# Designed miniproteins, single chains, continued (5), part 44

Each design is a single chain, and the fold is of that chain. pLDDT is the mean over its residues in the fold that is shown.

## One batch from the design tools (miniprotein)

Design m17505
Fold by ESMFold2-Fast:
Structure m17505 (fold): chain A 91 residues (1-91)
Amino acid sequence: LPQIQSIDTTQINDTTIQLTITYNNSNRQQTYQSSRTFSGQIVDDLQRNQGIQVTGVRVTVIDDSTSQITITFRTGDDARRATDWIRRNYP
């Protein structure tokens, strides 16, 4: 099974963050499926456990081992709180 090698979390605008995820031993399909599962887990944690409102999620596969997850929030405060939470929990 593909394993996450690294996660880079960047706030790309006031209400949007982007996670760049690199996987070990992955192909394009596995990278996509793993990223969709992971994005769902993050969004669920942010909404149910942190009280952060997510308005959009997009998963893009860059290559066989790399994906980008773009998450959009209702407010800039929610985006900052999400960025801090993700960096703390997925360093």
Scores: mean pLDDT 85

Design m17506
Fold by ESMFold2-Fast:
Structure m17506 (fold): chain A 72 residues (1-72)
Amino acid sequence: MEANIEAIYELLKERFPELPDSTRRAGAELLASYGFTAEELEKMIDGDEAAIKKGEERVAAAKPAAEELAAA
């Protein structure tokens, strides 16, 4: 988990150097919590449809659990 956070943080620093450090850290933690890797995010930033679809699938994987919890 921590390795993914650091990798995503480095990607955000490289692609969005104008962002404050705290914003990059918070963003990296959030994206890592969804299971994203820096490589996947880089492809999504570049407009790779396959990477975007894979990212949507990661978010969707959490949705059924959240809906089940809400229905309980």
Scores: mean pLDDT 71

Design m17507
Fold by ESMFold2-Fast:
Structure m17507 (fold): chain A 91 residues (1-91)
Amino acid sequence: MGIEESLEEAKKLVKEIEEKGLDEVAERLAEELAEELEREYGIKLTEEQKEEIKETIRKALESLKKNPEDFTAYGMLLIAIGVEKAVILSK
């Protein structure tokens, strides 16, 4: 994934946050991750795990919304999702 592609995706997320709100976007991303884990790996997340993932994503999205041109905030979002996925897959 190139920097240009990542910046385009970051701009799309900022626009979605502006249109739908921070909590709705965080819930969608957390649900997409949960669906991927169940579909591809057979891992069913508990409601507590989904809420924890949602809160982690929400905080990253809040940082991105405040600094939409800050690629670091988008990078932190991708890292947060990747770390949650890696932790679940490692256990």
Scores: mean pLDDT 76

Design m17508
Fold by ESMFold2-Fast:
Structure m17508 (fold): chain A 72 residues (1-72)
Amino acid sequence: SKAQEYEEKAYQIIAEGLGEISGKKISVDEARKLVEDSRKGTSVDAGQLLSQLSQDQKEKVSQYALEKTKAE
């Protein structure tokens, strides 16, 4: 679905940004898990990593998340 496409694009940006910050390769599946853990409040490290994304990356993720919501 279009919603799934926008979700995947958002996680690709998160994976790339976190990979740049951590200096290691982060997959889309790993990025998805980190976002879910942060949302549940069970991982302080995941929340801290996500907060370190650049402003441009945060903006694009927000835009794709909004488009996903509109496509649902």
Scores: mean pLDDT 75

Design m17509
Fold by ESMFold2-Fast:
Structure m17509 (fold): chain A 75 residues (1-75)
Amino acid sequence: MEPLMLVDMEVLIDGKWHRVKYVTGNEESGELLSEFFRRTDTDTVIRVLSVRENPTEEEKKEAIKSLKELVELLK
């Protein structure tokens, strides 16, 4: 079983870089990331900045918040 990973990344939307965090193995984080990719069909550039094992509960909340904000940008 793989540990939970906190992925810190930048996403290019409308010529502007947005910092986003994602938690692997977290259901809500995974659903939000899937919705993001469903809305962004074509030319999104993603850069991974860091990956850490075993995020804290606060880091998970922050990641989910960042993903929700990213999805809202794509309405």
Scores: mean pLDDT 75

Design m17510
Fold by ESMFold2-Fast:
Structure m17510 (fold): chain A 115 residues (1-115)
Amino acid sequence: ALHVPKAVEVTLEEVLETITVKRDEETSYVYTTETPAGWRMAAKAEMGADKVTITFGKAKDPDAPAGVSSATAIVRRENGEPVVTVSSAVLTPDTGEAVKVTGPATAKVGETVSG
């Protein structure tokens, strides 16, 4: 599908890690932790002119079940332009199946995205 989901504004209630990446590098980061019901991992990415700043943290999500939560940030080139894509998932601990998914949401130069 060619549909790009709407970017979701997410507030990070607890910041766990901040990573700075050169804008032209292709790289992928995943942060995984156990979260209670009503919480999930989330990522915020700020696409600057020279660098991407990625912040991983915990966010409130009333639809999120308890489980293992992951947030992913991917820095890539799309149609020759640098982009950062963020997504999150909550997995059932016993099966590893995704029971709540958020994103993906993508930012271009000068934009901020969270998911």
Scores: mean pLDDT 72

Design m17511
Fold by ESMFold2-Fast:
Structure m17511 (fold): chain A 93 residues (1-93)
Amino acid sequence: DPAAQRAAQIAADSALMAQINALAAKDGEESVVLANIGLIELGERGKLEEALKLPIEELTKLMIEAGRERFERARELAEENGKVEEFEKNLNG
């Protein structure tokens, strides 16, 4: 998946991700996990390149929101299908 590969390349940018994680941590430790999940979600939606044009604080907020949507969707899917493994994978990135 090219979008997932692009998200993975950005996640490997340790300097950018360190800044995002530091900003997300100010909102709470849950927000750090959500921001990392949100990077993948924005990539899959084809919105990642537009999001990267935002100031880092706005980018971090958008990633947290996208990650929350993905997390809730994965949780609902795991509950419907009894797939605890899928839920755990989403929690761990």
Scores: mean pLDDT 75

Design m17512
Fold by ESMFold2-Fast:
Structure m17512 (fold): chain A 74 residues (1-74)
Amino acid sequence: SAEAERLREEAERLAAEANQAIQNKDFKSFNEKVTQLSELARRAEALGDTELAEEIRKKLDELVQQGAQVLEAL
């Protein structure tokens, strides 16, 4: 659906912004983007798009793990 495609594009944008925040050590922005990604996963699931929701959650888990590793290296 058009809504599912918009959610996918928004998730890709937010993930890219979260990666940029990690590179800048801007953990406030990183946490904001992570929260927004979690909301998109909930929206995808509410639309019945379980596959998209799982894809977004997998990306979210990768971002959280990466952010934690950078914080531990500080």
Scores: mean pLDDT 84

Design m17513
Fold by ESMFold2-Fast:
Structure m17513 (fold): chain A 115 residues (1-115)
Amino acid sequence: MEKILQGLEEVEQQLRAVAQRLRALAAAATDPAVRRTLLRAAQGLDGLVRGIEQTRQLIQQGKLEQAIQGLDQMVEGLEYLARRLAPVDAEVAAQLREIAKQVQRIREEVQKELE
């Protein structure tokens, strides 16, 4: 349980850092289309951060099946954002895919607590 909560905290911190990086890149971008893509991706990451907060509460309440559904949605969201960002910033896209793998590992640990 504590290891799962720690993993969620680490993922939350990484998502906040990526969102800040995307906003910095958007501020430096001269192409309006690139700026829009970066800002929308940062907003998407803000949504995923709120999702982690909700998932943490579900885990603390013992609602592990609902927590797994939230984690699955977060993986899908991260993969979607990575695909959208790959043409703009391949490094950030790769970072989001690594975070998605971390979320998948947390999901596996939550599933093990159900078994």
Scores: mean pLDDT 89

Design m17514
Fold by ESMFold2-Fast:
Structure m17514 (fold): chain A 88 residues (1-88)
Amino acid sequence: MEETAEKIFELLEKRRSEIHGKELDEEQRKEAIEIIKKEIEELIELVEKGELEKLPPHAQEIARNIANKDAEGAVEALVEGERQARAE
């Protein structure tokens, strides 16, 4: 799981512009990425505890990818969730 978490964090840094767009300054984007990293750590704990059913649907998709050690899929699900949230 640690290796999967590290790969997720690398991909989040690489794809930070897709998550937050250009409207945030560097400091705001850095803070937002740190919040997402903490959320990923919480999702990993829930995956290890087998409590995926307690998560909302978008977080379940991210957590399923984490459970499958699919770092790329987890980040893609997260980016899609952020795009949908911004559309509202």
Scores: mean pLDDT 71

Design m17515
Fold by ESMFold2-Fast:
Structure m17515 (fold): chain A 115 residues (1-115)
Amino acid sequence: SSLEEQAIAQLEAAAEATKEVNPEAARLAEEAKELVKEKKYEEAAEKAIEAAKLALAAAETSPLPDALQAFLGAAHAYSAAALAYRLAGKEEEGAKVAAESTAAAVAFQERVLAE
């Protein structure tokens, strides 16, 4: 499906963005991608959220250029999680992930403005 292809592309982008800044986040994004291919969408969303949270932690603690790459990885992973929840028919969980992604973007913007 179009949503499945989009989720896979977002997870590939998340893994690429995080592979040097946080290899564990990249590994979780790759695992989530395989779960999407297996049609295990809810498990894929959960792994993508784990990847996003590790990438956000890296974004909070890294120097600004690396922090931007880590945050990009988190944004891609959250997008994939929301898409995976939609594929699982879990619209409320998808909306919650979108809200968490928005809160993370606000927090990162506040960090950038403080520096």
Scores: mean pLDDT 87

Design m17516
Fold by ESMFold2-Fast:
Parts: sequence; C-alpha cells; structure tokens
Structure m17516 (fold): chain A 98 residues (1-98)
Amino acid sequence: SMAEELLKKIEELAKRVKEILEKIEKGADPEEVRKELEEVIEEAKKEGIDPSLPQGIASLEKLKEILKEEKDEKKREELQKELEEAEKEIKKKIEELI
C-alpha cells in the first residue's frame, strides 16, 4: 500500500538523520554533515514528507540512547518525560499522514 511505502521512506530518512547525528558526535566536518542533512530534507520534501518527522524520530532514538547511559535520577526523569511527549507527537503526525 502507499501508506506502507511512505512509512518505509520515513524510516529510511530517520535512519539517515540518526547516522548524521552520530557523525557529528564523532567529530565529522560540520559543513559535510550540513550537506548530508540538507539532502535528507530535500528528499523528504520531494516525497511530500514533513522534514520535521524523520528528524523527530532520529532525535527520539538519540534520547533513548542518552537515557540508557544517564546516571542522574532527576535528569533521567526529565529525559523520560521528553521521550514520552516526543513519542506522542510523532505518533500523531504519522496517524495524520496515513
């Protein structure tokens, strides 16, 4: 179905954004990273996808990784709340798109 193809494309774009974020953490050239992110944004727009959606999904996955390594209970509670709110927004956007 077209909905399944669209979800697969969103997942592919989100994975690419996550890889770009990981490159930034490893000290990659900011200009090269910016170009890669612009390519993802343009591809999303071409497919009729709001670029904030794959970016949001990638950020969500990064928040999950940060939460997993966080030792401060107060920071963990704040990150958990951010994660839950972000998950709700992403789910709503996906449901509105399908």
Scores: mean pLDDT 79

Design m17517
Fold by ESMFold2-Fast:
Structure m17517 (fold): chain A 115 residues (1-115)
Amino acid sequence: MKAEEREGVLLVVAAALEVVAAEIELELAVKKGKVSEELAEKAREFVRLGREAVRKAAELHEAGDPRARELAEAVLREAAEATETLSRLIQGEISEEEALERIEEVLRRVRELVE
């Protein structure tokens, strides 16, 4: 019980930290002039929905709902992909067009998680 409780808390915290990492990478990309208004808008919408999904995962965890783990793991995966995409864009390793496509896919999947 205590080990599963600790693992659940750590997973929700990890998801929250990855959403924060995506926001930091987005702000760095904006500051460096590496993103269009469209990409910035979609990435900010992802951060907003990611925070909502983290709150939902935390609420489900507090309620002892087993769906909390699946939601936190899904948010962690999507936020990690968004962070990597924005980091690679800042480093010039991918085009803005490729970054936009990847962020749109991540955004679509995260929208499904908060419904």
Scores: mean pLDDT 86

Design m17518
Fold by ESMFold2-Fast:
Structure m17518 (fold): chain A 61 residues (1-61)
Amino acid sequence: ERDLLLAAEMGLERAEQTGSDPVEEVKRMLKKLLGVEVDDETAERLIEQARAHRAAAESPA
């Protein structure tokens, strides 16, 4: 569960740094780190969760 979010955060960060497609980078990270294959829909949902998590970290209480 947390590993999926971590892989998505790493993929999203890499995509932002390189200008690559975040869906492709997240799918690549999931395969590389966890050995799981996901569809584009699942990757997009994980990207949304990763973005929300990063936004929460950017806004300290």
Scores: mean pLDDT 76

Design m17519
Fold by ESMFold2-Fast:
Structure m17519 (fold): chain A 85 residues (1-85)
Amino acid sequence: GPPEPVWVSDPLKILGRLLREGRITPESLRTALDTLIDSLRTEEEIKRLLKGLKELRPILTPEQQKVVDEAIERLREKLREMRKR
């Protein structure tokens, strides 16, 4: 079905929990973040995900932090492109 803004209600807390529990691999995290970023339609959604990823980063492993840093860069580029319109 079409993407829902469900993850705007604490998706990063859910991701942080799954990562701490070892239930999500860095590869799965990258795929999930890529899918989330591609589903974002508004500047507000992008800004919220950026803030939450920055808050999540300190509790992650170094490998997971690298994936999050890549996602942050993609979000910044997407935000810039939306604003260039």
Scores: mean pLDDT 72

Design m17520
Fold by ESMFold2-Fast:
Structure m17520 (fold): chain A 62 residues (1-62)
Amino acid sequence: MSLSKEGQEGMGLSLGSPDKSDEIAKKYPKHKKYILEGSKKSEESRANARAQSKALQQKKLS
């Protein structure tokens, strides 16, 4: 699904300050949906990357 111009801007706001996504969403209610979704995906992506790195490192040491 292609993001609208507003969707792309909303995700940009989320990526700029993921920890403050709730506050930014309150300031920009028009972008709220994309801000929250972008923040959630960013955190999941980082968590998955860390988990994979640890799993690979532990597998080599085992």
Scores: mean pLDDT 63

Design m17521
Fold by ESMFold2-Fast:
Formats: sequence, C-alpha cells, structure tokens
Structure m17521 (fold): chain A 94 residues (1-94)
Amino acid sequence: SSMLEELKKKFAELFSEIREAAVNEDRETFLRRATELLEEMIKLGEEKKVPKEIIDLLKKALEYFKQGNLGEGLALLMEAASLFEKWYKEQKAK
C-alpha cells in the first residue's frame, strides 16, 4: 500500500529527527524538539491506525521526556521503533 509506505517513510523521518536532536542539541532543546516530534508521531499513528501497543509506548516515551528522563524516554522510543518495523514488515508480507 502506498499509504503504508508513506507512513513508514514519515515515521522513519521522525525517528531520525529525534536521534539527530539527541546528538546535536543541548538537553533542554532536545527535550522540547523530541516532545514536539513525538506528539506529531502519536497524532499521525492514531490517524493511520498504528497498533495501540506502539502508540502506548510512544505516549509513555513522551511522558518520560516531559519529566526530563532522557534515558527511559529514548529506551521506550527505540522499543516503539522496533515494534513499528516488525508491524510494517508483517503488513507487507500479506
């Protein structure tokens, strides 16, 4: 599906932007940018019917970033990225 491919591309771009911000930005700028990008991912994921399990991980990562907990936030973001990749591959295999 072209819609599924566009969703995959957009999620990959958003994950990449958060990772770039983690390397290039100071802590406060990173947290602000990561929060904004993650809110965009959650909205897009809900609109495009990404599984609730993945959305719940993104929401939990967002809560940790809002608390200033970069380590836990990034760990949950990586878990969400891994589950999204697995879900995407399963959708394409059918």
Scores: mean pLDDT 85

Design m17522
Fold by ESMFold2-Fast:
Structure m17522 (fold): chain A 72 residues (1-72)
Amino acid sequence: MEELVALANEALRAAGEALGIELPDLSLDPEEAEERLRALAASLTPEQAKAVTAAIQEALAARREELEALAS
């Protein structure tokens, strides 16, 4: 949960850099992080929202696969 928010924050920063958009960091508070993420998604264009979501998904998937490989 908390690590998920941290990874999402990193992914948002990376996506912002790639898209040339300044995206604010998410709060460490899970409730605030969810609300801010929803607000950001609502303010982005559909294409930007997809790119940001894809970046977050990729970051989470990469960490999951790496952890699974180490455990295996």
Scores: mean pLDDT 65

Design m17523
Fold by ESMFold2-Fast:
Structure m17523 (fold): chain A 84 residues (1-84)
Amino acid sequence: MVTIRIEGRFSAGQLALLVGLSEEVTVTFEDGTVLTLKRGQFEALLPLRNKTATEVVATVPEERADEVVAFARSLPGVERVEVL
């Protein structure tokens, strides 16, 4: 497993694909709320889709790390992507 940290300002709804590609995603929102989602739980983002996220920490299989990093860098409002 590889951990990827994404920092910026983006809508939670934009993270649905990332939740689908990751085993676990932890989203930190502008208001300090933290939400942890397992693979396939992207529907849980629908009520929060217009809420601003400031940090995402995704745990992904090593073979998907490049795909997830590429997706993260394509997100509007992303400022930093770091592989841990």
Scores: mean pLDDT 79

Design m17524
Fold by ESMFold2-Fast:
Structure m17524 (fold): chain A 68 residues (1-68)
Amino acid sequence: MYVLFRASGLPPEAVPAVIEKIRELGGVVGTVTATSISFALPDDQEKIDELRAFVEANGGTIEQTGES
């Protein structure tokens, strides 16, 4: 099962690193805009927590938008 998320508030220089982290955690990157990244992660709380911590360390926030 996949959980759908949006990361927002990231500085532009942090976006490539966040995209790479999503892929490292087995996630799938969707739409990337100037202000947000839409993506899916496996339904694994440890991976979700790791990505949340990484996004927050880079000045962004992460929110759940749905499930697949």
Scores: mean pLDDT 82

Design m17525
Fold by ESMFold2-Fast:
Structure m17525 (fold): chain A 77 residues (1-77)
Amino acid sequence: LEALRAEAAAAYEEALATGSEEARRRALELAGEIGELIAKALGGSEEQAEEVREAALIEDPEEHERRLEAIGERILA
């Protein structure tokens, strides 16, 4: 999980440095997979896992992080 998060971050950095659409797309895909795995690991429902995957479509990393935090709080509640 942490290794996948590091890989997603590296892909974002590569996209930012090179302007690579491929690297940016890969980062978003990895973020979605990581989020779904975390949601399920925390005991989240299928609906909550879907919300996390949908949040991965948010291209703004800060907004994406805020959405994940809010969903995580609901899963843990």
Scores: mean pLDDT 71

Design m17526
Fold by ESMFold2-Fast:
Structure m17526 (fold): chain A 79 residues (1-79)
Amino acid sequence: MEYGRRAAEAAAEALGAEANELAKEYASQSVHKPGATADEVADGTVTAVVTASGASGNREQGRKAGELAAKYAAEAGAG
């Protein structure tokens, strides 16, 4: 749970302060389940990043955030 939420926070920070809460909220929805799997965390993080990226309208930040989300998702799955 915490690692997916932190991944979303880090991704949102790359997208800018305005996107922070939005990315965090969407990631929270996906990884708020007890015993969330690495796949669920990755999916939640990707959704949060995509949503925050779309909301901020910054394509370059969105690309970087996507790469960052992939990195954190892999790290969470590696366990």
Scores: mean pLDDT 55

Design m17527
Fold by ESMFold2-Fast:
Structure m17527 (fold): chain A 98 residues (1-98)
Amino acid sequence: MKEEAEKLEKEAEELIKGGEVGIKMAEQAEKNGSDKKLADELKKLSKEVIELANKAREYAKKGDVKKAKEYVDEALKKAEEASKLSEQLGDDVRKKTE
């Protein structure tokens, strides 16, 4: 109930933060002159994650757990794909820049 809505709201907030980090990683990869195709894809996915997470947060705040969960699930699906890209890009950049 309320605890479930709170968990979804928190998850949505983390997804928004993750999306923002993904955009920054994409920008960093672009500046690094490598994997510009992956950087563009990551940025696109990150934007979609943020949009879906914002909707999830809105519905969770309204107490509409079903819709909030649906949007969180969609956002997680896109975030999972973006995470693979960002981990690959982030790990490579960290190894190079320390």
Scores: mean pLDDT 77

Design m17528
Fold by ESMFold2-Fast:
Structure m17528 (fold): chain A 60 residues (1-60)
Amino acid sequence: MDALVAEAQRLARELRRLGKDAEAEELLQRTSDAVAQKDVEALREVVREGEKLVAEAKEE
């Protein structure tokens, strides 16, 4: 879990750097919710969506 949380936080910082502040805030909120629920699968989905958002932002 800790590694997935760290990865989600890293992706959120990258999104903010790319000017995607709203997407970064949503990613962090979803991370917090998944941690509160102890839902490792939800954390994996958050990381996957974060990676997709960063990739899309870099292609634009």
Scores: mean pLDDT 82

Design m17529
Fold by ESMFold2-Fast:
Structure m17529 (fold): chain A 89 residues (1-89)
Amino acid sequence: VAEATLKQLVEKYGSKEAALEELLRTAEEALEKAKKYEEEVKKDPSNSEAAAKAVGYKLLAVTDAETLIEVSEDEELKERARKIIEEAK
């Protein structure tokens, strides 16, 4: 599944390097959105929409970060991806 995702991103962005940078950006943006919705849930625990979005974005961030670790040979990108997974705990 990671290879299929990477292929689609390479077709869209023109290179593996560009695809990997976009995966990192998407993972980082998803993590930030997850944190924002988690804060909304803390303010209003009855907000089921915010709770669902927090879980969804957290899953997206982890999935994209795990894909980066699997397909990238760049240790700096892998380290940044591992940090996203750790912060998503």
Scores: mean pLDDT 79

Design m17530
Fold by ESMFold2-Fast:
Structure m17530 (fold): chain A 71 residues (1-71)
Amino acid sequence: SEAVEGVRRGAELNGGVGSLAGVEGSAGSAADALGGDTQEAAKIVREKYPEPFVTKEQGIEAVREVEERFS
């Protein structure tokens, strides 16, 4: 998905880590594209990761979980 690719590229450009806020935004965009609640998607990401930064793999996993839940 484009949201997963965005998270992957952002993390790769930033030394393998992405901001949690950036991942929340990507997850929200993915949820919106599927007709889901963008605020619920952001909440899922925030509850899963308490730190302000996540690894590339964690960010990709979070967006994929949101896409799966709203598909």
Scores: mean pLDDT 76

Design m17531
Fold by ESMFold2-Fast:
Structure m17531 (fold): chain A 60 residues (1-60)
Amino acid sequence: SQAISNQLAFVKELFAKEAPQKDPPKESTLLPFLQAYPDKRFTSVEEFEKEFTRYLIKKA
């Protein structure tokens, strides 16, 4: 969906801007996370990584 596509682009831009030495997560891994949190907005790579790690732990 448009919102999820925009959020994917935003996350990739956030990593490129704030942590260019880090690889952003793969799209296939990001999609289910972003679909679970469609209204979530991240302001930093650190905030994103905290939420994403929390999501992965709960999903396992």
Scores: mean pLDDT 75

Design m17532
Fold by ESMFold2-Fast:
Structure m17532 (fold): chain A 96 residues (1-96)
Amino acid sequence: MKLTPEQFDLEVEIGLLEIQVAITKLAAERLYKQGKISKEEYEKVKKLIDQAVEHIRQAEAALAAGDFETARQHLENARKYIKEAQKIIDEALKKA
């Protein structure tokens, strides 16, 4: 049967969040290696990204089960964790 527009939109959102996770992780690794963020800040970013990845995984499971509301909720949580991690990176760049 055809993908619904809602299912397609959620699959696109998952892909975009996975890209944001990859970019944020790479930025944090580079900043840490350059000494522009502390070990504690780097560990915080990694923890936030781990939480975002778990929510993306739960969204994928919910989407596979046809539970679009639960999928949306997990993607919203993933986005919040990514944004918090990005804020740490942005603050480090502003001070560097």
Scores: mean pLDDT 86

Design m17533
Fold by ESMFold2-Fast:
Structure m17533 (fold): chain A 64 residues (1-64)
Amino acid sequence: MTYEQLKPLLHLPREQRAGALENLAKQSTNPKAAELYTQAAEKVRAGASVEEVDKLLKQASDAE
């Protein structure tokens, strides 16, 4: 999945955003990408900044 396909997730409400990222982690066949999506979901639930989550999404897309 490309970063451009992931970027709209940053604009979802917090609960939907975390759920979408958790679902991406479960669907990912790449262990590194799955790990990064899981970290992004955890950061969203912890109230991390959009910039921190965005950085993780870029790394996840690059790992695929």
Scores: mean pLDDT 79

Design m17534
Fold by ESMFold2-Fast:
Structure m17534 (fold): chain A 59 residues (1-59)
Amino acid sequence: MQFPEVENARKLSDEQIASDPELVALENEVIRAVIADDLEAARAAAKRLDQRAKEILNS
């Protein structure tokens, strides 16, 4: 992944990410922000995605 803040998200499989609606929404938010060249918004969304991924890993 492009941002250092997504270390926990890297531990999830693509299938695990696709099966969690919050992760899907956050991944789409990162993609939209990157397309819009809003790097601060992309990084904030990436941090939220990593926090959610950490919750799933600890479930």
Scores: mean pLDDT 75

Design m17535
Fold by ESMFold2-Fast:
Structure m17535 (fold): chain A 71 residues (1-71)
Amino acid sequence: SNKQKALNLLKEAIELVRRGEYDKAIELVKQAIKYDPSLKKTLENAIKALEEGQRTVALAGLKDAIEVLES
């Protein structure tokens, strides 16, 4: 399902962020938006945080999106 694909991409993006691989994480987050456009605002804010090197803000946004998808 599109929900499952978005969820898997966001979980992988979190691991990439933890490893400092921000550009790869941004690519996966953009793909997640394509599978679930309802999360676009939250995920676009997470992308901006990654572009600015704001790791904690980015992780919070990605975790929030995952919680919404799992609820």
Scores: mean pLDDT 89

Design m17536
Fold by ESMFold2-Fast:
Structure m17536 (fold): chain A 65 residues (1-65)
Amino acid sequence: SYREQAYAAVDEALAKAAKGEDGTVERGDFKVSVEAGLDELEKEMFRALVEMAIWAGVKSVEMKA
């Protein structure tokens, strides 16, 4: 499903960011981009932004540190 693809993209992008790498991930129609250096709260905020984007019908989310 679209939601499952979006969650997989987010998890992969956050994993890259946790390794100190900038993460841009695209799965199906959903694209996310997140910069390295996010703290734990910023990572939670990124997940919240993705949830809001899914509800709003937006297919891409980017968060810069």
Scores: mean pLDDT 75

Design m17537
Fold by ESMFold2-Fast:
Formats: sequence, structure tokens, C-alpha cells
Structure m17537 (fold): chain A 110 residues (1-110)
Amino acid sequence: SEEKGKEIIELLREIIAELQEAAALAREKGDEDTAEALENMIKVLQYQIELLEKDPTSKEVWEQTLENLEAILDEIKKRAAATTDPELKAKLEALAEKIEEVIKKIKELL
């Protein structure tokens, strides 16, 4: 559904905003590796949104977006488990939970 696709694109924009906040927090805490990883995730999702905005009904682009989100989720969970900073851990865990919900919505779209 084109309308459902547009709603999920807005949720992806919210994930980008939260990735930006998480990257800033990681950098503030001196975790440059996590900040850089999160910034790379932002670039991947920005590119996916550009493709989806051109054709919000493209099954192939949604399948690629799903694969990218699953990879992003795995990386965020690993970084959340590895961090000793409780604020960064909580931020990454909350972000992972939101990404899981968006993955679920994309699977329902496919």
C-alpha cells in the first residue's frame, strides 16, 4: 500500500533523528567508533529513503530496506551490549526496540 509505505518512510526519518542523537551522545562520551558506526547507519537509511520516495510501492527497495535495517539492528544490539556507559546503553537499547517495530511493519507490508 502506497499510504502505508509513506507512513513507514516517516518512521524511518524518526529513526534517523534518533541515530543522530545517539551518535552525538556516543561522541560526547568519547566513543568515536560507535559515533562513526551510527553516522554510517544514517547514510544508509538516508539513501534508502531517497529510493523509497521515488517509488514507495517498490517491493525490491522495501526488501533491501528490510535487510539494511536488520543489519543495523544487529550492530546496535552488539554496541549496546559492549558499552559500559549506562546512558548510551539505554539510548541504544531504546533505538533497537524502535527499529524492531519498524522491521515488523515492513514485513507486514511485504
Scores: mean pLDDT 90

Design m17538
Fold by ESMFold2-Fast:
Structure m17538 (fold): chain A 61 residues (1-61)
Amino acid sequence: LSEEAQRLLLKAVKEAIDKNPDATPLEILQEAKRIVEQADVSEEVKKEVLTALDNAIADLQ
């Protein structure tokens, strides 16, 4: 992941946790994915972060 993608990933996960501290890991990752989709960043950075989140979600299921 690029540095920008890593920063977006961490920000999205932190925001998801802050929004619902009692959420399961799966719920946190799904919310982080929604935050990333709405982020004002390049499409390339979004794809990197969304791919990482999709892989993490798949590993939990």
Scores: mean pLDDT 81

Design m17539
Fold by ESMFold2-Fast:
Structure m17539 (fold): chain A 94 residues (1-94)
Amino acid sequence: SLEEKYNFVVEVLSRLLELRDKYRAGELSEEEYIEGVREIAREILENKELLSDEVVKLAEEIVNTELSFEEFLEKVSELMSALFKEASDLLNQL
């Protein structure tokens, strides 16, 4: 359903934003931040039928690609932007 897709996208985005804020506040190490984001990206891949191909591709790159920390931060930013757009698009359909 659209409600199921919207709720999942909002939950995932909220969790990514919380991890980012904790990392920026110095509450998480780089390793803890990477692990937390990768856990969320794996959940995206487990629910890929609920999400756009763009979001799935970004999640696959986060989980399966060896990235520098700088490249990882850029990829997470792209994922959050794609999720924000998808949440907005889904909300306009509800």
Scores: mean pLDDT 87

